# Designed miniproteins, single chains, continued (5): the designs that were tried, part 81

Each design is a single chain, and the fold is of that chain. pLDDT is the mean over its residues in the fold that is shown.

## One batch from the design tools (miniprotein)

Design m18800
Fold by ESMFold2-Fast:
Structure m18800 (fold): chain A 92 residues (1-92)
Amino acid sequence: PPPPVVTLSPREITVAEGAPVTLTWTTSGATPSSFTASLYDEEGNLVATASSTSNSVTFAAAPAAGTYWAEVTATSAGGSSVSRGSRLTVTK
């Protein structure tokens, strides 16, 4: 089956340290069965991950002040997956 297309919004997110971070997305093409959201620091280290079956996820507390990259991977019943990224800026 064709891979799903995931669009993460907004493309740039700014939150205070310790504030909740909500990621939202839309899908087109194939219907995904699950989503995995991941946050990476500027060095490429995985900082946080969460799974969702809806078009959103909330991390309860933002990591330490800095710049992070958010990705969402959509998985379909056919095994197809795609990812999208957004910049996360955490302020002190």
Scores: mean pLDDT 77

Design m18801
Fold by ESMFold2-Fast:
Structure m18801 (fold): chain A 66 residues (1-66)
Amino acid sequence: SLSSQAQQLLLQRTEEDVSRALEERPEVREEIERLARKLKEAIRNGDLEAYVKYSTEFLKLVAKAP
């Protein structure tokens, strides 16, 4: 389980990563926003399995070469 402090830190970092991704990859905005929603839900629920899954998908999306 994530501590309240760790949960808040991860939510803040997720918001920062999402903002950067939206700036760098505006063409996939809807996909970024969907994954951001899933990531925040996983963090709030302390669901580490979902967090790993959606953070991996997010990384692949934003790191995808043109």
Scores: mean pLDDT 80

Design m18802
Fold by ESMFold2-Fast:
Structure m18802 (fold): chain A 81 residues (1-81)
Amino acid sequence: SEFDKMRKGLIKVIDELKSIPDSDKERLKSFLDSFAKLAEKYGVDPKQAKTTVISYIKYKAKKLGISKKDEDKLIDAINNL
């Protein structure tokens, strides 16, 4: 599914991030896994889901001190799914 592709692609990119500790990576991966499963279960449009995830990443980048480079890497990964 598109959501399975999104989940797997984002988890891979999160593991490559350098600006956040492993505990924050695990929290991000947990959120994205849960979100993807719920979005698929409730028939959320994949384009709408991508927009929601991008907004969440921008919010968390500000809160967790994610570097602009790492934020851009995550957003680019979402846009290329």
Scores: mean pLDDT 80

Design m18803
Fold by ESMFold2-Fast:
Structure m18803 (fold): chain A 67 residues (1-67)
Amino acid sequence: SPEERARELFKKLSEEAYQRAKEAVDRLGKIDPERAAKYRAELEKHKDSAVGNEILAREIERDVEAA
């Protein structure tokens, strides 16, 4: 079903968002280790949430750019 294909794609995108957020946290840790630790805790807390992973990835990347 097209719906099943969409769910598979969404899962892959969510996993990629998790990896991106993890890398962004590591970069932020060199600039602001306290904030990085907070984001890392949130990432671990919501790692099974596709929406949570995407939101965190975007927020962390914006913080890195703004730093």
Scores: mean pLDDT 75

Design m18804
Fold by ESMFold2-Fast:
Structure m18804 (fold): chain A 74 residues (1-74)
Amino acid sequence: APTPAQQETVRLLTELNRLHYEARAAGREDVQAELDRLSTEVEALIRKHGPDSPEVLAFLREALERARRLMAEA
């Protein structure tokens, strides 16, 4: 069964993907490009540290906050 940390990673990734969809629906190509970059970096961190690592969770929380800020500027 997934660990609580793995479930939190999935939850944060789901929120990031939702914001990505919202940016695309709003036609915000600049925000989409930034979210694509953040998604690539998250994937690299998961490959390096694993999906339940503190490093991945910290980055996802920061990425989500940044993504929300960018969307608020839309």
Scores: mean pLDDT 80

Design m18805
Fold by ESMFold2-Fast:
Structure m18805 (fold): chain A 87 residues (1-87)
Amino acid sequence: MPSAKDQEILREAVARAREAVKPLAEKAEEALAAGDEEAAKKHLIEAAEAGLKVLEEALEKLESEELKKRVEELIEEERKLIEEIKK
């Protein structure tokens, strides 16, 4: 079972990732609404990369193999989103 410390690290990391992603995702949404697909893609990539960096940092601090696995899955999902946006 993950320790309380590991759970706190993950909770803080997810919160920080969401805080980093939100303003960039909002810019992407505004650009998309304005018909600027290139600007929307740029901001979506920036958002995904910002979230990825926070999750990668959290992965290094976690001791629980179960939480490490979960964070690795989130990192892979973020990388997949970046690749899909680049297409």
Scores: mean pLDDT 79

Design m18806
Fold by ESMFold2-Fast:
Structure m18806 (fold): chain A 81 residues (1-81)
Amino acid sequence: SKFDEIREGLIKQLESLKSIPQDELDRLKSRLDAMRELANRYGVDEKQFKTMLKSLIEYQAKRLGLPQSDLDKLLSAIENS
Protein backbone atom coordinates (compact mmCIF):
# COMPACT_ATOMS: atom_id res chain seq x y z
CA SER A 1 0.00 0.00 0.00
CA LYS A 2 1.04 3.66 -0.24
CA PHE A 3 1.26 3.76 3.58
CA ASP A 4 3.75 0.86 3.44
CA GLU A 5 5.83 2.76 0.82
CA ILE A 6 5.89 5.91 3.00
CA ARG A 7 6.80 3.87 6.10
CA GLU A 8 9.58 1.92 4.29
CA GLY A 9 11.09 5.14 2.90
CA LEU A 10 11.14 6.67 6.38
CA ILE A 11 12.58 3.48 7.97
CA LYS A 12 15.37 3.40 5.35
CA GLN A 13 16.35 6.99 6.22
CA LEU A 14 16.14 6.30 9.98
CA GLU A 15 18.45 3.27 9.59
CA SER A 16 20.96 5.38 7.58
CA LEU A 17 21.35 7.87 10.48
CA LYS A 18 24.22 7.34 12.95
CA SER A 19 22.66 9.68 15.56
CA ILE A 20 19.89 7.26 16.67
CA PRO A 21 20.71 4.49 19.20
CA GLN A 22 19.55 1.01 18.14
CA ASP A 23 17.06 0.63 21.03
CA GLU A 24 15.44 4.00 20.19
CA LEU A 25 15.36 3.03 16.49
CA ASP A 26 13.62 -0.29 17.33
CA ARG A 27 11.01 1.52 19.47
CA LEU A 28 10.40 4.09 16.72
CA LYS A 29 9.96 1.31 14.11
CA SER A 30 7.34 -0.35 16.36
CA ARG A 31 5.53 2.98 16.75
CA LEU A 32 5.57 3.53 12.97
CA ASP A 33 4.13 0.01 12.45
CA ALA A 34 1.31 0.79 14.91
CA MET A 35 0.54 4.11 13.18
CA ARG A 36 0.46 2.43 9.75
CA GLU A 37 -1.91 -0.29 11.04
CA LEU A 38 -4.27 2.32 12.53
CA ALA A 39 -4.17 4.45 9.34
CA ASN A 40 -5.10 1.39 7.21
CA ARG A 41 -7.82 0.29 9.68
CA TYR A 42 -9.53 3.70 10.04
CA GLY A 43 -9.23 4.99 6.47
CA VAL A 44 -6.81 7.85 7.11
CA ASP A 45 -5.74 9.44 3.79
CA GLU A 46 -2.10 9.73 2.63
CA LYS A 47 -1.87 13.46 3.44
CA GLN A 48 -3.17 12.91 6.99
CA PHE A 49 -0.80 9.95 7.45
CA LYS A 50 2.19 12.06 6.31
CA THR A 51 1.14 14.83 8.73
CA MET A 52 0.96 12.31 11.60
CA LEU A 53 4.41 10.92 10.72
CA LYS A 54 5.96 14.41 10.48
CA SER A 55 4.58 15.33 13.93
CA LEU A 56 5.95 12.10 15.43
CA ILE A 57 9.37 12.56 13.80
CA GLU A 58 9.65 16.24 14.86
CA TYR A 59 8.79 15.27 18.45
CA GLN A 60 11.25 12.34 18.51
CA ALA A 61 14.03 14.40 16.85
CA LYS A 62 13.68 17.07 19.57
CA ARG A 63 13.58 14.44 22.35
CA LEU A 64 16.66 12.58 20.97
CA GLY A 65 18.58 15.78 20.11
CA LEU A 66 18.96 14.93 16.41
CA PRO A 67 20.85 17.38 14.18
CA GLN A 68 18.65 19.61 11.99
CA SER A 69 20.21 18.01 8.86
CA ASP A 70 19.02 14.54 10.00
CA LEU A 71 15.52 15.87 10.77
CA ASP A 72 15.39 17.51 7.31
CA LYS A 73 16.28 14.16 5.65
CA LEU A 74 13.53 12.34 7.56
CA LEU A 75 10.90 14.98 6.74
CA SER A 76 11.94 14.87 3.05
CA ALA A 77 11.60 11.05 3.03
CA ILE A 78 8.01 11.40 4.28
CA GLU A 79 7.09 14.24 1.88
CA ASN A 80 8.65 12.65 -1.24
CA SER A 81 7.18 9.14 -0.75
Scores: mean pLDDT 83

Design m18807
Fold by ESMFold2-Fast:
Structure m18807 (fold): chain A 99 residues (1-99)
Amino acid sequence: SNAQAERERLKAEIDRIEKEIGEVKKTLLDYLNTLKAIRDVVGGDTTPIDKLIEAVKKEDYETALKIAQENRSVVGDGVIELIQKLIELKKRLEELRAK
């Protein structure tokens, strides 16, 4: 019936978004760990990157965005864009789960 087909479509879309969130989060964390390692080798302060990694691991993407924006010269625009993408994907996931 139409109700079952709709439930199956919603489940498939939720599964797809959950997978994309996982992939983006992994890419972001791998990149931040690489930046931390480089910064540590050159004797730089890793504190902003450590705080950002913690926020991303906790899935507190709003806090992560603020930290990244305040430390834009350290982390770069690509990190900010990935965090914004995670915020958008999480909102879309919450919308689908509410249906």
Scores: mean pLDDT 89

Design m18808
Fold by ESMFold2-Fast:
Structure m18808 (fold): chain A 96 residues (1-96)
Amino acid sequence: LQQQIQQLQQQIQQNPNDSQSWYNLGSVYYSLGDYDRAIHYYQQSIQIQPTTGNYILLGLTYYRKGDYQRAIDYFQQAIQLNPNSVAARSLLQRLL
């Protein structure tokens, strides 16, 4: 994972507008339990290109931090982008 982080940071340095690399870096930090860094990188990805997946993972990250209201807000944003997202709807239903 440390080598993967270094590779993703290299990719971002080469192309700062590669929203997928920011997303992937966020997901690596999420899996490590570093939720503050995961949030930062997911927010960078969303700023470049907002996607349903980015909002879902940002919501899950806030949920892991115990910030349930922020988690609800981001799952609602994911549903707004894609009303057919079973994943976002299912996650929101668990918090309500």
Scores: mean pLDDT 84

Design m18809
Fold by ESMFold2-Fast:
Structure m18809 (fold): chain A 72 residues (1-72)
Amino acid sequence: SHMEELKKLEEDIKKSKERMYKVVDNGVAHRAEERGLSDAEVAELRAKSYAAVDKMLEDSKTNPFLFNNSIG
């Protein structure tokens, strides 16, 4: 049913968000170490990266094809 499909999509999005946030955290930490970023710059970069993840996941609700794209 359509409701079961939406529920599965929401669950998949939640799991993807958790995984993508971990990737972001690791990437930001690595970049901070390599570039000597301040705590403020790290927080700003992380916030922008989280916002990008959130936007991509919201876009995936309208276009499920985008859900298969990974952030690297």
Scores: mean pLDDT 77

Design m18810
Fold by ESMFold2-Fast:
Structure m18810 (fold): chain A 99 residues (1-99)
Amino acid sequence: METLTSPDSQKYKEMVKKMVEAAKKYIETGDPKPLEEKIRELAEAIGEKAGKPKEEVEKAINEYGEKLKEEAIYIARIQLEKKLSFDEAEKLAAEEAEK
C-alpha cells in the first residue's frame, strides 16, 4: 500500500544486511562497536532522505537504537541457527512481529 522508491529501498536493504552481519560478529565476539556503527549509518541515511537535522537523527538513535540492535541480533540469530539467507530470515522475523 505504500510506494517506496526502488533505488532507496535497495540501498536501505543493503545497509540493514550489513547491520545484521555486524550483529553476527557481536554474537560471536561480544564487540558491540561494529553493530552500533551500522545502526548510526542507517539512521543518518534515513534522516538525510527525510530532510531531518542532525539533532533529530541523534535523538532517534538514542530512543530507538537499542530496539534496532535487538532486531538485528534477532535476524542474525535466525540466520545462524536455521542456516537461512538474509531474505528468508528477514521475512520470518517480519511475520513473527505481526503476531
Scores: mean pLDDT 74

Design m18811
Fold by ESMFold2-Fast:
Structure m18811 (fold): chain A 61 residues (1-61)
Amino acid sequence: MYSEEEKKLILEFARKMQDAKTVEELRKARDEYLSKIKNPELKRDVEAAAEQFEALLKAEN
């Protein structure tokens, strides 16, 4: 179960991922959020989500 702070980070991360226009922008946002997260489970979820966004961005480009 995630804290309110962690949930806020997830929402900010999701918004940043949706705004990314290039794989490079997406990877920068991923790395920024991973540096803010201390929960290993949440880090894994963020990495998985970032991989999905990267795959979608590559498929549409």
Scores: mean pLDDT 77

Design m18812
Fold by ESMFold2-Fast:
Structure m18812 (fold): chain A 67 residues (1-67)
Amino acid sequence: SEKKKEAEELLKKGEITEGAGEALGRMTLEVGKISGEDLSEKARETEERLKKEGEELKKKGEELLKE
């Protein structure tokens, strides 16, 4: 089923996006340490944004599985 493939792709993208948010947040903190800049706020903001984006992708995938 085409819909199942699209749903699986969206679920995978959601997982990757959430993981990328966490990794990018940590990388931002390390860049801040190297540059002598406090980037903790920017790191949290980036992580939250990508986590929400990943959750939305997963929700779309679940909706496709039901329809």
Scores: mean pLDDT 82

Design m18813
Fold by ESMFold2-Fast:
Structure m18813 (fold): chain A 81 residues (1-81)
Amino acid sequence: MIEEARRLLEEAVELLREAGKEEEAEFVRREGERVIRLAEAEGRPELALAAGLHALALAYKVAGKTEEAERLYAEAKRVAE
């Protein structure tokens, strides 16, 4: 889960950069890495996965892919609960 969370976060950061949102990409990277690190330290890898999915959803929303973003947000909620 931690490895997948990091891959999702990196995919989100790359999508934001492709959309020309470099400042947002850096912010998402820092916040995502912080949450993943805390989740790993607390032994809750599902929260790290949810954070990665949430980051990817945000990137899709910024890119104008609203349907994909909504599906990823729903998946993040299911994983976190």
Scores: mean pLDDT 83

Design m18814
Fold by ESMFold2-Fast:
Structure m18814 (fold): chain A 66 residues (1-66)
Amino acid sequence: SSMAEAHRAAVDKQPEVMSAEQVRATALEAGLSEQQAEEIQNSAKVAGGMSRDTARLAIVANAGGS
């Protein structure tokens, strides 16, 4: 439960549209590994950015919420 709360808290305070750098920083703050954070960041780079909701879903999926 504490990890799920950390994931939500890390994402919920971010702006609605996030840069690739913000997505990486948020994933690391949520407790994801460097490798997982880099994978999500690369997806954001390809897309030219990522919404807060998309970042939340990506972080939860990588944390085992798939």
Scores: mean pLDDT 73

Design m18815
Fold by ESMFold2-Fast:
Structure m18815 (fold): chain A 77 residues (1-77)
Amino acid sequence: LDDILGEIARELADRIMKELGLSRPQALAVAGAIVQGLLDGKSEEEIAKWLAEHFGIPYEKALELVRWAREELERRL
C-alpha cells in the first residue's frame, strides 16, 4: 500500500516539476499534500484551493493535478 502511494506521489511530483517548474522538494510537498488530502476524504475543490493559497499554483491547474491523482489512486487501489 505505502509503495503504491509513494509511486503515485513520485509520478505526481515529476508532473508538477515538468508543468509548473517547481523544485523537487516543493513538488514532493505538493504531491504529498494532494495524496494525503484525498486519503483524508477532502474534496478535489478543497485541496485545489488550499494548494492555490499555499503554493501559488493556479486553481485550475491544481484541480487537474488533484483529479489525476484521485483517478490513479482509484485505479491502483
Scores: mean pLDDT 82

Design m18816
Fold by ESMFold2-Fast:
Structure m18816 (fold): chain A 94 residues (1-94)
Amino acid sequence: SAAEAARVRARFEAAARRALEALRNGDLPTFDQHLREMLHLATTFLTRHGLEDERAELVALATEASRAALSDRERAMQLIEEMVARFGAAVDRA
């Protein structure tokens, strides 16, 4: 439903904001926690809607963001923002 899609998007965006805050503070465990929340929300929604390519894309972006968080915080932040944009577009197609 449109209401379910809006709610999942809002929760995903909230988790992304917390992940970005954790990155700015150098708090990698908290960043990993919120990145896992983002992945759980996205993979659950996308699997239920048969959006397998979009699911695979978001998993790949999350893997890259997790690696980047160790060495390039600005790149990790950009990847989180890309995940938000890609999930938003996928929700609009669901």
Scores: mean pLDDT 90

Design m18817
Fold by ESMFold2-Fast:
Structure m18817 (fold): chain A 73 residues (1-73)
Amino acid sequence: SAEAKARLRELQRKALEELAEEHKKKHAEILEEAKKKNWSDEEKLKKLLDLLIEWADELGARLEEIRAKVAAE
């Protein structure tokens, strides 16, 4: 139904907002550590890509959980 789609989207948006804030915090921490430890651009990029992959995996798992939960309602 349209109502179920709206509910799913609301929960997905909230999950994305929460994970985006956590990602932003970890991203800033990596940039600060890179500056303090004088990392190469390659080392910095690798760490940022690893963080992005981790974030994508966590988001995917969270979205699957939300979909299953809404389907069970």
Scores: mean pLDDT 86

Design m18818
Fold by ESMFold2-Fast:
Structure m18818 (fold): chain A 80 residues (1-80)
Amino acid sequence: SEAERIRALLAAHEVAKQLLKDDPELAGEVTLEVGRILDQAESWDEAIELLEKKIAEYEKTDPRKAQGLRAVLEALRAMR
């Protein structure tokens, strides 16, 4: 639902800001990436799968972004 999507995005934003407190630009990028995934996903399970795939991709190119996305993934899993 729209309400679930908004709650997930707010949780992602909070987690990213706390983890990446010294890098607000990167925290913003992590939040935007999660927002795009949540907007594209047809189900919660698909959103989790897309996040896992994106984390694996960033592990090689931007490990700090991957770390941020991983923290968000753990928070979203805890909400279910």
Scores: mean pLDDT 84

Design m18819
Fold by ESMFold2-Fast:
Structure m18819 (fold): chain A 81 residues (1-81)
Amino acid sequence: MMSLEQLLQEASRIIATIKLYGIIENDTKLLELAEEFSEQLVRILEAFRESGDEAAAQKRVEELIKKAKDELQRLYPNLKV
């Protein structure tokens, strides 16, 4: 099982990748998607700071990573993620 730190690092990497492609391709949908995932990640971290529930935070970050990878793969099927 990945640690919360490892999951946060992976989520940040994927979000940064989506944002970078949005900038390079001048794709406003990718930039909006990166912003949405960034906001979701902030909400997960805020919930963790309030509850201290690391297991719940890990699960939410894992779900976010999966959604981000699925969306990136849908928009850029030739991109390795």
Scores: mean pLDDT 81

Design m18820
Fold by ESMFold2-Fast:
Structure m18820 (fold): chain A 81 residues (1-81)
Amino acid sequence: SMEEVMKRAEQGIASLEKELAKIREEAEKLNNKEALDLVEQAERTLAELKRHIEETGEIDEELLKKALALMLQAKRAVDEA
């Protein structure tokens, strides 16, 4: 059902937001400007994804892929510091 799809999407985004918050904290502790910029881009992309789901009831797969790619890049930047 649409309600079950929405619930799973909300849970998935909440998990991504939680992980992104951890990456932000690591980037801030390292004063890594590159990682912080990538985190901010990922935060904006997740916000766009949430808005799209609220407006359409559908997951924008390209926004999801973009958010995941930005999060991976941010994590790599903090891990390489």
Scores: mean pLDDT 84

Design m18821
Fold by ESMFold2-Fast:
Structure m18821 (fold): chain A 88 residues (1-88)
Amino acid sequence: MEELEREREKALEYFEKMKEAAKKDANEAGGYLMLATTHVVAMMVLGGVEEGRRLGDEAVAFGLANPETASVAETARALLDRTVAGLS
């Protein structure tokens, strides 16, 4: 349970950093999107599958809305899909 809480905190931290970076630097925003996705994947592996997928989908939707981050967001979505499939 403590590991899941730490991964959730990190995912939320990088998600907020992604939103702030998107106002100034799309490359930096893409980097934070992938960092947030890594922690979301860890949340899903630790049993927080529904919460992790929801947060991951929100981050991907934000990235897909911006042409500069769309490709990174598609990569993140594919990683989330593979993670969910691997846990079933």
Scores: mean pLDDT 83

Design m18822
Fold by ESMFold2-Fast:
Structure m18822 (fold): chain A 68 residues (1-68)
Amino acid sequence: MISQEELDTALVEIQVAVIKRAVESDKTKEAYENAIKELERLKERFSGVSPEAQKLIDEAIKELKEKL
């Protein structure tokens, strides 16, 4: 049985992967800046849901910022 927290974590993982894939395809400064903003909003919306989900978002934000 999947818990609500596991479902929310899976949704975050999917959203992070989609955002990262989109920016890797475009590689424009605007795409990176938009992706970072989307990840920051995702982090706020899912704050306290899962430490694993928060870590995935933080790592994705860091990776994208390093490429700007």
Scores: mean pLDDT 78

Design m18823
Fold by ESMFold2-Fast:
Structure m18823 (fold): chain A 117 residues (1-117)
Amino acid sequence: SIREQLKRAVERVRELSGREMPDERALAAFITALALRLIGTAYDVSLKDKEFGERLTEASNELVLSLIEVSENPENEEYQRRYEEQRRKVEKLLEEALKKGLITEKEYEAEKELLEL
């Protein structure tokens, strides 16, 4: 369930930071880290392939917004579906970017790990 995915994200943030923190703070830290990673990569891709970078930027922004929405309302089935749809779109674009040599394997794996939490 999406609630279990959000719980795993919270647990991962606590593990990586080595800090005790409320769930809401850990979740905010996760969303911030994901946003910074995805938008930064989309910007770098845009410098190599403007059209592809624009598509990745748009998809990344939509994913981050949908994650915020579902994190505030994890029981809302419409928000859950939107988040899963946007997550899959970003995953496909990252895979295509890797295949085209627009991102490194290390960058791909780091983002995939965050998306699969």
Scores: mean pLDDT 85

Design m18824
Fold by ESMFold2-Fast:
Structure m18824 (fold): chain A 67 residues (1-67)
Amino acid sequence: PAPGEYTITNVGSKPAADLTRGPLAPGESVTGRLSRAVVREDGELVLHLSSTGRTILADPADLEIRP
């Protein structure tokens, strides 16, 4: 997605990794300014939230990203 403010929710059944603050449990949300979104070669989505300094890693199917 384009840079902007988003709410990211783990809609999967597994925790999503957060390199900064520990994993997002199923049903947990984080809101912040998305500065970068990268899909890795293995299909893992990496989201960088500049306002909070968080980096979230998950399967794209396990994340809901809303503006």
Scores: mean pLDDT 73

Design m18825
Fold by ESMFold2-Fast:
Structure m18825 (fold): chain A 85 residues (1-85)
Amino acid sequence: SSIAAGKDYEEGQELTEEEKKILLEAALGAFKLISEKGLTEEHEERIREILKEAGMSEELIDELLEAIKNKDWERVKKLLEEFIK
């Protein structure tokens, strides 16, 4: 059964609205920095794993990584906003 007992470290529901905004802005900034350095296949794999651990779907991760590669920051922002909601 999908029940929580004890600490829910992985649950985003523990985050406040302010913390969600900070995470969105921080993630966008981090992706911009990674892209400026040149996004490698290793970086893509690591980002994919981190986002999957954060509860993002594989479909959303794939779109996000494509947007990052294309430096389409408007799309990256929209995808992050969709996930955080």
Scores: mean pLDDT 73

Design m18826
Fold by ESMFold2-Fast:
Structure m18826 (fold): chain A 61 residues (1-61)
Amino acid sequence: AQELADEAVRAVKNGDVKGAMEALSRAGQAGPEATEAVRQALDELKATDPSARPTLEKLGV
């Protein structure tokens, strides 16, 4: 869960939409706890880092 959340945040900060989508997909396969951890991490990033917004919008966050 936490590892996928960290991977998704890192990908978004680097503008890596594909990497972030892959982390979200893997979290979905791992279960609700992993999915929730990734969603919360990306939502927090959206609130705290304005430079991440364009990448997050491409992910539908």
Scores: mean pLDDT 78

Design m18827
Fold by ESMFold2-Fast:
Structure m18827 (fold): chain A 110 residues (1-110)
Amino acid sequence: SELEKKIEFKMYQALVALEESRRLAIEVMKKENHPNLEEYQKKLEELVKKARDAFKNGDVDGLIKTLEEAIKLLEEIASEVKNPEDKARLQRAIDGLKSLVEELKKLKEE
């Protein structure tokens, strides 16, 4: 159906945005020699794997839940980032993920 295609495409956009946000967060933390880099990197990698599995299985609820967990972790990372420009870059990525979550929730209610 047209709705199913829209949901699948939005899930794909959300997965891509999450993977890009993970790469950005790791880049910023490496640049700042962040003490928790290894722990945060592992947690982000686990969340990306969960998101990929949810996408492969067409699990919209599982993807939304994983994205919300990733948003919380990214907000924690952003709060610890010292460089204001990199903090702003992370905040824009977080805001993008929040928008995608809201769009997925709306499509699911149709």
Scores: mean pLDDT 91

Design m18828
Fold by ESMFold2-Fast:
Order: C-alpha cells, then sequence, then structure tokens
Structure m18828 (fold): chain A 90 residues (1-90)
C-alpha cells in the first residue's frame, strides 16, 4: 500500500477532518515546525487531505499525538485513532 492509499483510507474513516479550516491547518504546521508549502498549494480545496498529511508528517517528525492534537485543535483520541489506523495500513 502506498502512503497516498493510506491517506485516502484515513480520510474515509475520519470525515470530520474536512471541517478543519485552512488557516488552522497552516497554523498547526507552523507550530509543529513542518514544511507543507507544496502540500498547501496542491490541496487548496481539500482540507481533509492536508489535515491527514500534517498528522502523518508530525508523527514522522517524532511529534507526540498530544502535540499534533493540540496544534490542530482536535481531541487527542482522534489523533491516536488516526495513527493506529495508519499503522494497520502499513
Amino acid sequence: MTLEDAEQEIIADFPQLADIPKAKLRQAADELDLDISDAIMASEENNAHLAVHIILQGYRAQKTAKEIADALDLPQATVDAILQRYAELL
């Protein structure tokens, strides 16, 4: 399974990610010290995809689920569930 396939499965399982505003996604990336400039341009109308990308990049950058959740203003349980789902898809 590719990373893109895994991201699509997560988006399907967590439709609430589409409700996160673009400005919040940009702020979260800055708070987590993530370079998402290309992802923002490519996903201007797909907030769910950008949200998943930030969560997975944060995890790969060794940020905790709590740090990711706090930055995105999500419940930590939601981030934990997304990361668990990602682990199942690898």
Scores: mean pLDDT 76

Design m18829
Fold by ESMFold2-Fast:
Structure m18829 (fold): chain A 72 residues (1-72)
Amino acid sequence: MSNLEKLYLLAKAAVALAEGKSEEDVINWLQSKGVSEQEARSMVNVAKGLIDAGRLESLKDMLKRIEEIKAK
């Protein structure tokens, strides 16, 4: 999995958590995308930290830019 793919999944995880999804639902979703359970739990913790730091809007902007790149 590329670093860009991991950043995309991290940003998607943060948005899902902000929308009220449980940590376990997000971990299960990340594992379905090929992330290990340990890495998925780490990504959820990072995503929560970024939300708490007020970075959610920056993550949404990054998601939009990645989706624009993937659509080309």
Scores: mean pLDDT 81

Design m18830
Fold by ESMFold2-Fast:
Structure m18830 (fold): chain A 86 residues (1-86)
Amino acid sequence: ALSGKELSEEEREKLIEEAREDVRAAEELLREAEKLKAEGAHPREVAVKLTAAALLAIAAIINAEAAGDEELVKRAEEILERVKAL
């Protein structure tokens, strides 16, 4: 079950907060990658930002799924799709 018996309200809120912070950080890195690409930066610099954004989005999916927050899962999945498009 997604709502485990071991998850307190406090633990669930912590997972949601961590997922939100990871989504925000991933979106920020994605925006930086888009800007670097537009400015003609070296492909390696763009790739570093995209890799970091993808890892944070994956962490957010894991935490959001564990907490049962479907909206955060969807937002993190959208970040991964945008990383894939760049």
Scores: mean pLDDT 81

Design m18831
Fold by ESMFold2-Fast:
Structure m18831 (fold): chain A 97 residues (1-97)
Amino acid sequence: DPVLEELRKKGYVSLLEQVEKTDDPQVKQNLLQLALLDDEYLEWMAKMGEQGQELIQQYQQGLITPEEVREKAKQLQVERDKQEEQFQKKVEELKNS
């Protein structure tokens, strides 16, 4: 079962147990889609955190000015807000499916 294999690989133990207990392929697919959205959101959060850390590191090394730090931090905040809105919309669409 490709759904079970993917959930095991990602370590979603609680979702794996729910998928193993259901014989409804639509329910299995919906649980996988929710797990993938959560995984994508966490990966995106990690990437944004890394970009923030790189910005601080560049500033500490004297590679960028305080003005450039403020501008880039503002751009990261705008992108974060936009992506969070998109993830919320996707979660709501799946819950209503």
Scores: mean pLDDT 68

Design m18832
Fold by ESMFold2-Fast:
Structure m18832 (fold): chain A 83 residues (1-83)
Amino acid sequence: MTLTFTVEVTKENLLSDEELQAVESLVRRVATRLGVPQEAIDRLLQGIREAQELVRQGYTYAKVTLTVSEDGVLTEERQIVRE
């Protein structure tokens, strides 16, 4: 089963540390239930943190897309917009 996760961050939806922890817990729970490898889950969570940090640094928009193939191959794509 191929799974795709997309995270979009703007200044309007920038998460607090507490909100980010809650989202990370939910993502970990759902991805584990779906059989996503731990390495892919860890990379997805890192991508979420990186997107948040980019917007905190002044980027207007950050998008991270993570695709996990049936063979467990991880593919990451990033789209970053700066003024």
Scores: mean pLDDT 76

Design m18833
Fold by ESMFold2-Fast:
Structure m18833 (fold): chain A 73 residues (1-73)
Amino acid sequence: SAAEEAAVATLERDTAQLIERFKAGEYSKEEVQRAVERLRGLAEKARAAGREALAEAAEAAARRLEALLAEAE
């Protein structure tokens, strides 16, 4: 659906911006951890609603942020 495509595009853009801002020192590790929790919650809700593309995008975003946190140790 157009709404799901728009939601995925927004999520991917927001995730990329968050990663760049974290690398620039503008986000704390706690803020990124909260983003991971929100993305995992979004993925569960999206899957329950039958929005599989959004669920997959949210899970991919969460994994990218988790990898970013592990690298920043």
Scores: mean pLDDT 86

Design m18834
Fold by ESMFold2-Fast:
Structure m18834 (fold): chain A 86 residues (1-86)
Amino acid sequence: TGMQQVRDISRQGLDYHRQDRDRGRRIARETARAAVQFGYGGAAIAAIILSSDPDMGQVVIDELDRIDSDIGDAFRSTFTRIQRSQ
């Protein structure tokens, strides 16, 4: 399903970012595109998974603001809430 694709790419991005920051950032931009494709649910799932890595989250936010500011706002809201709750 599309939600599983967003989960998988988000987790893959985190794994690569730990090894190679530039590669992780490229996958973060791919995650942003997947989030837009699957709407608010995609943005929420990506934000939850990427909440452990602020650098990856910021790359997704920057890319979403460029592609779809409404989905970007949804991602940012969820991401920031989780980070403040941890």
Scores: mean pLDDT 82

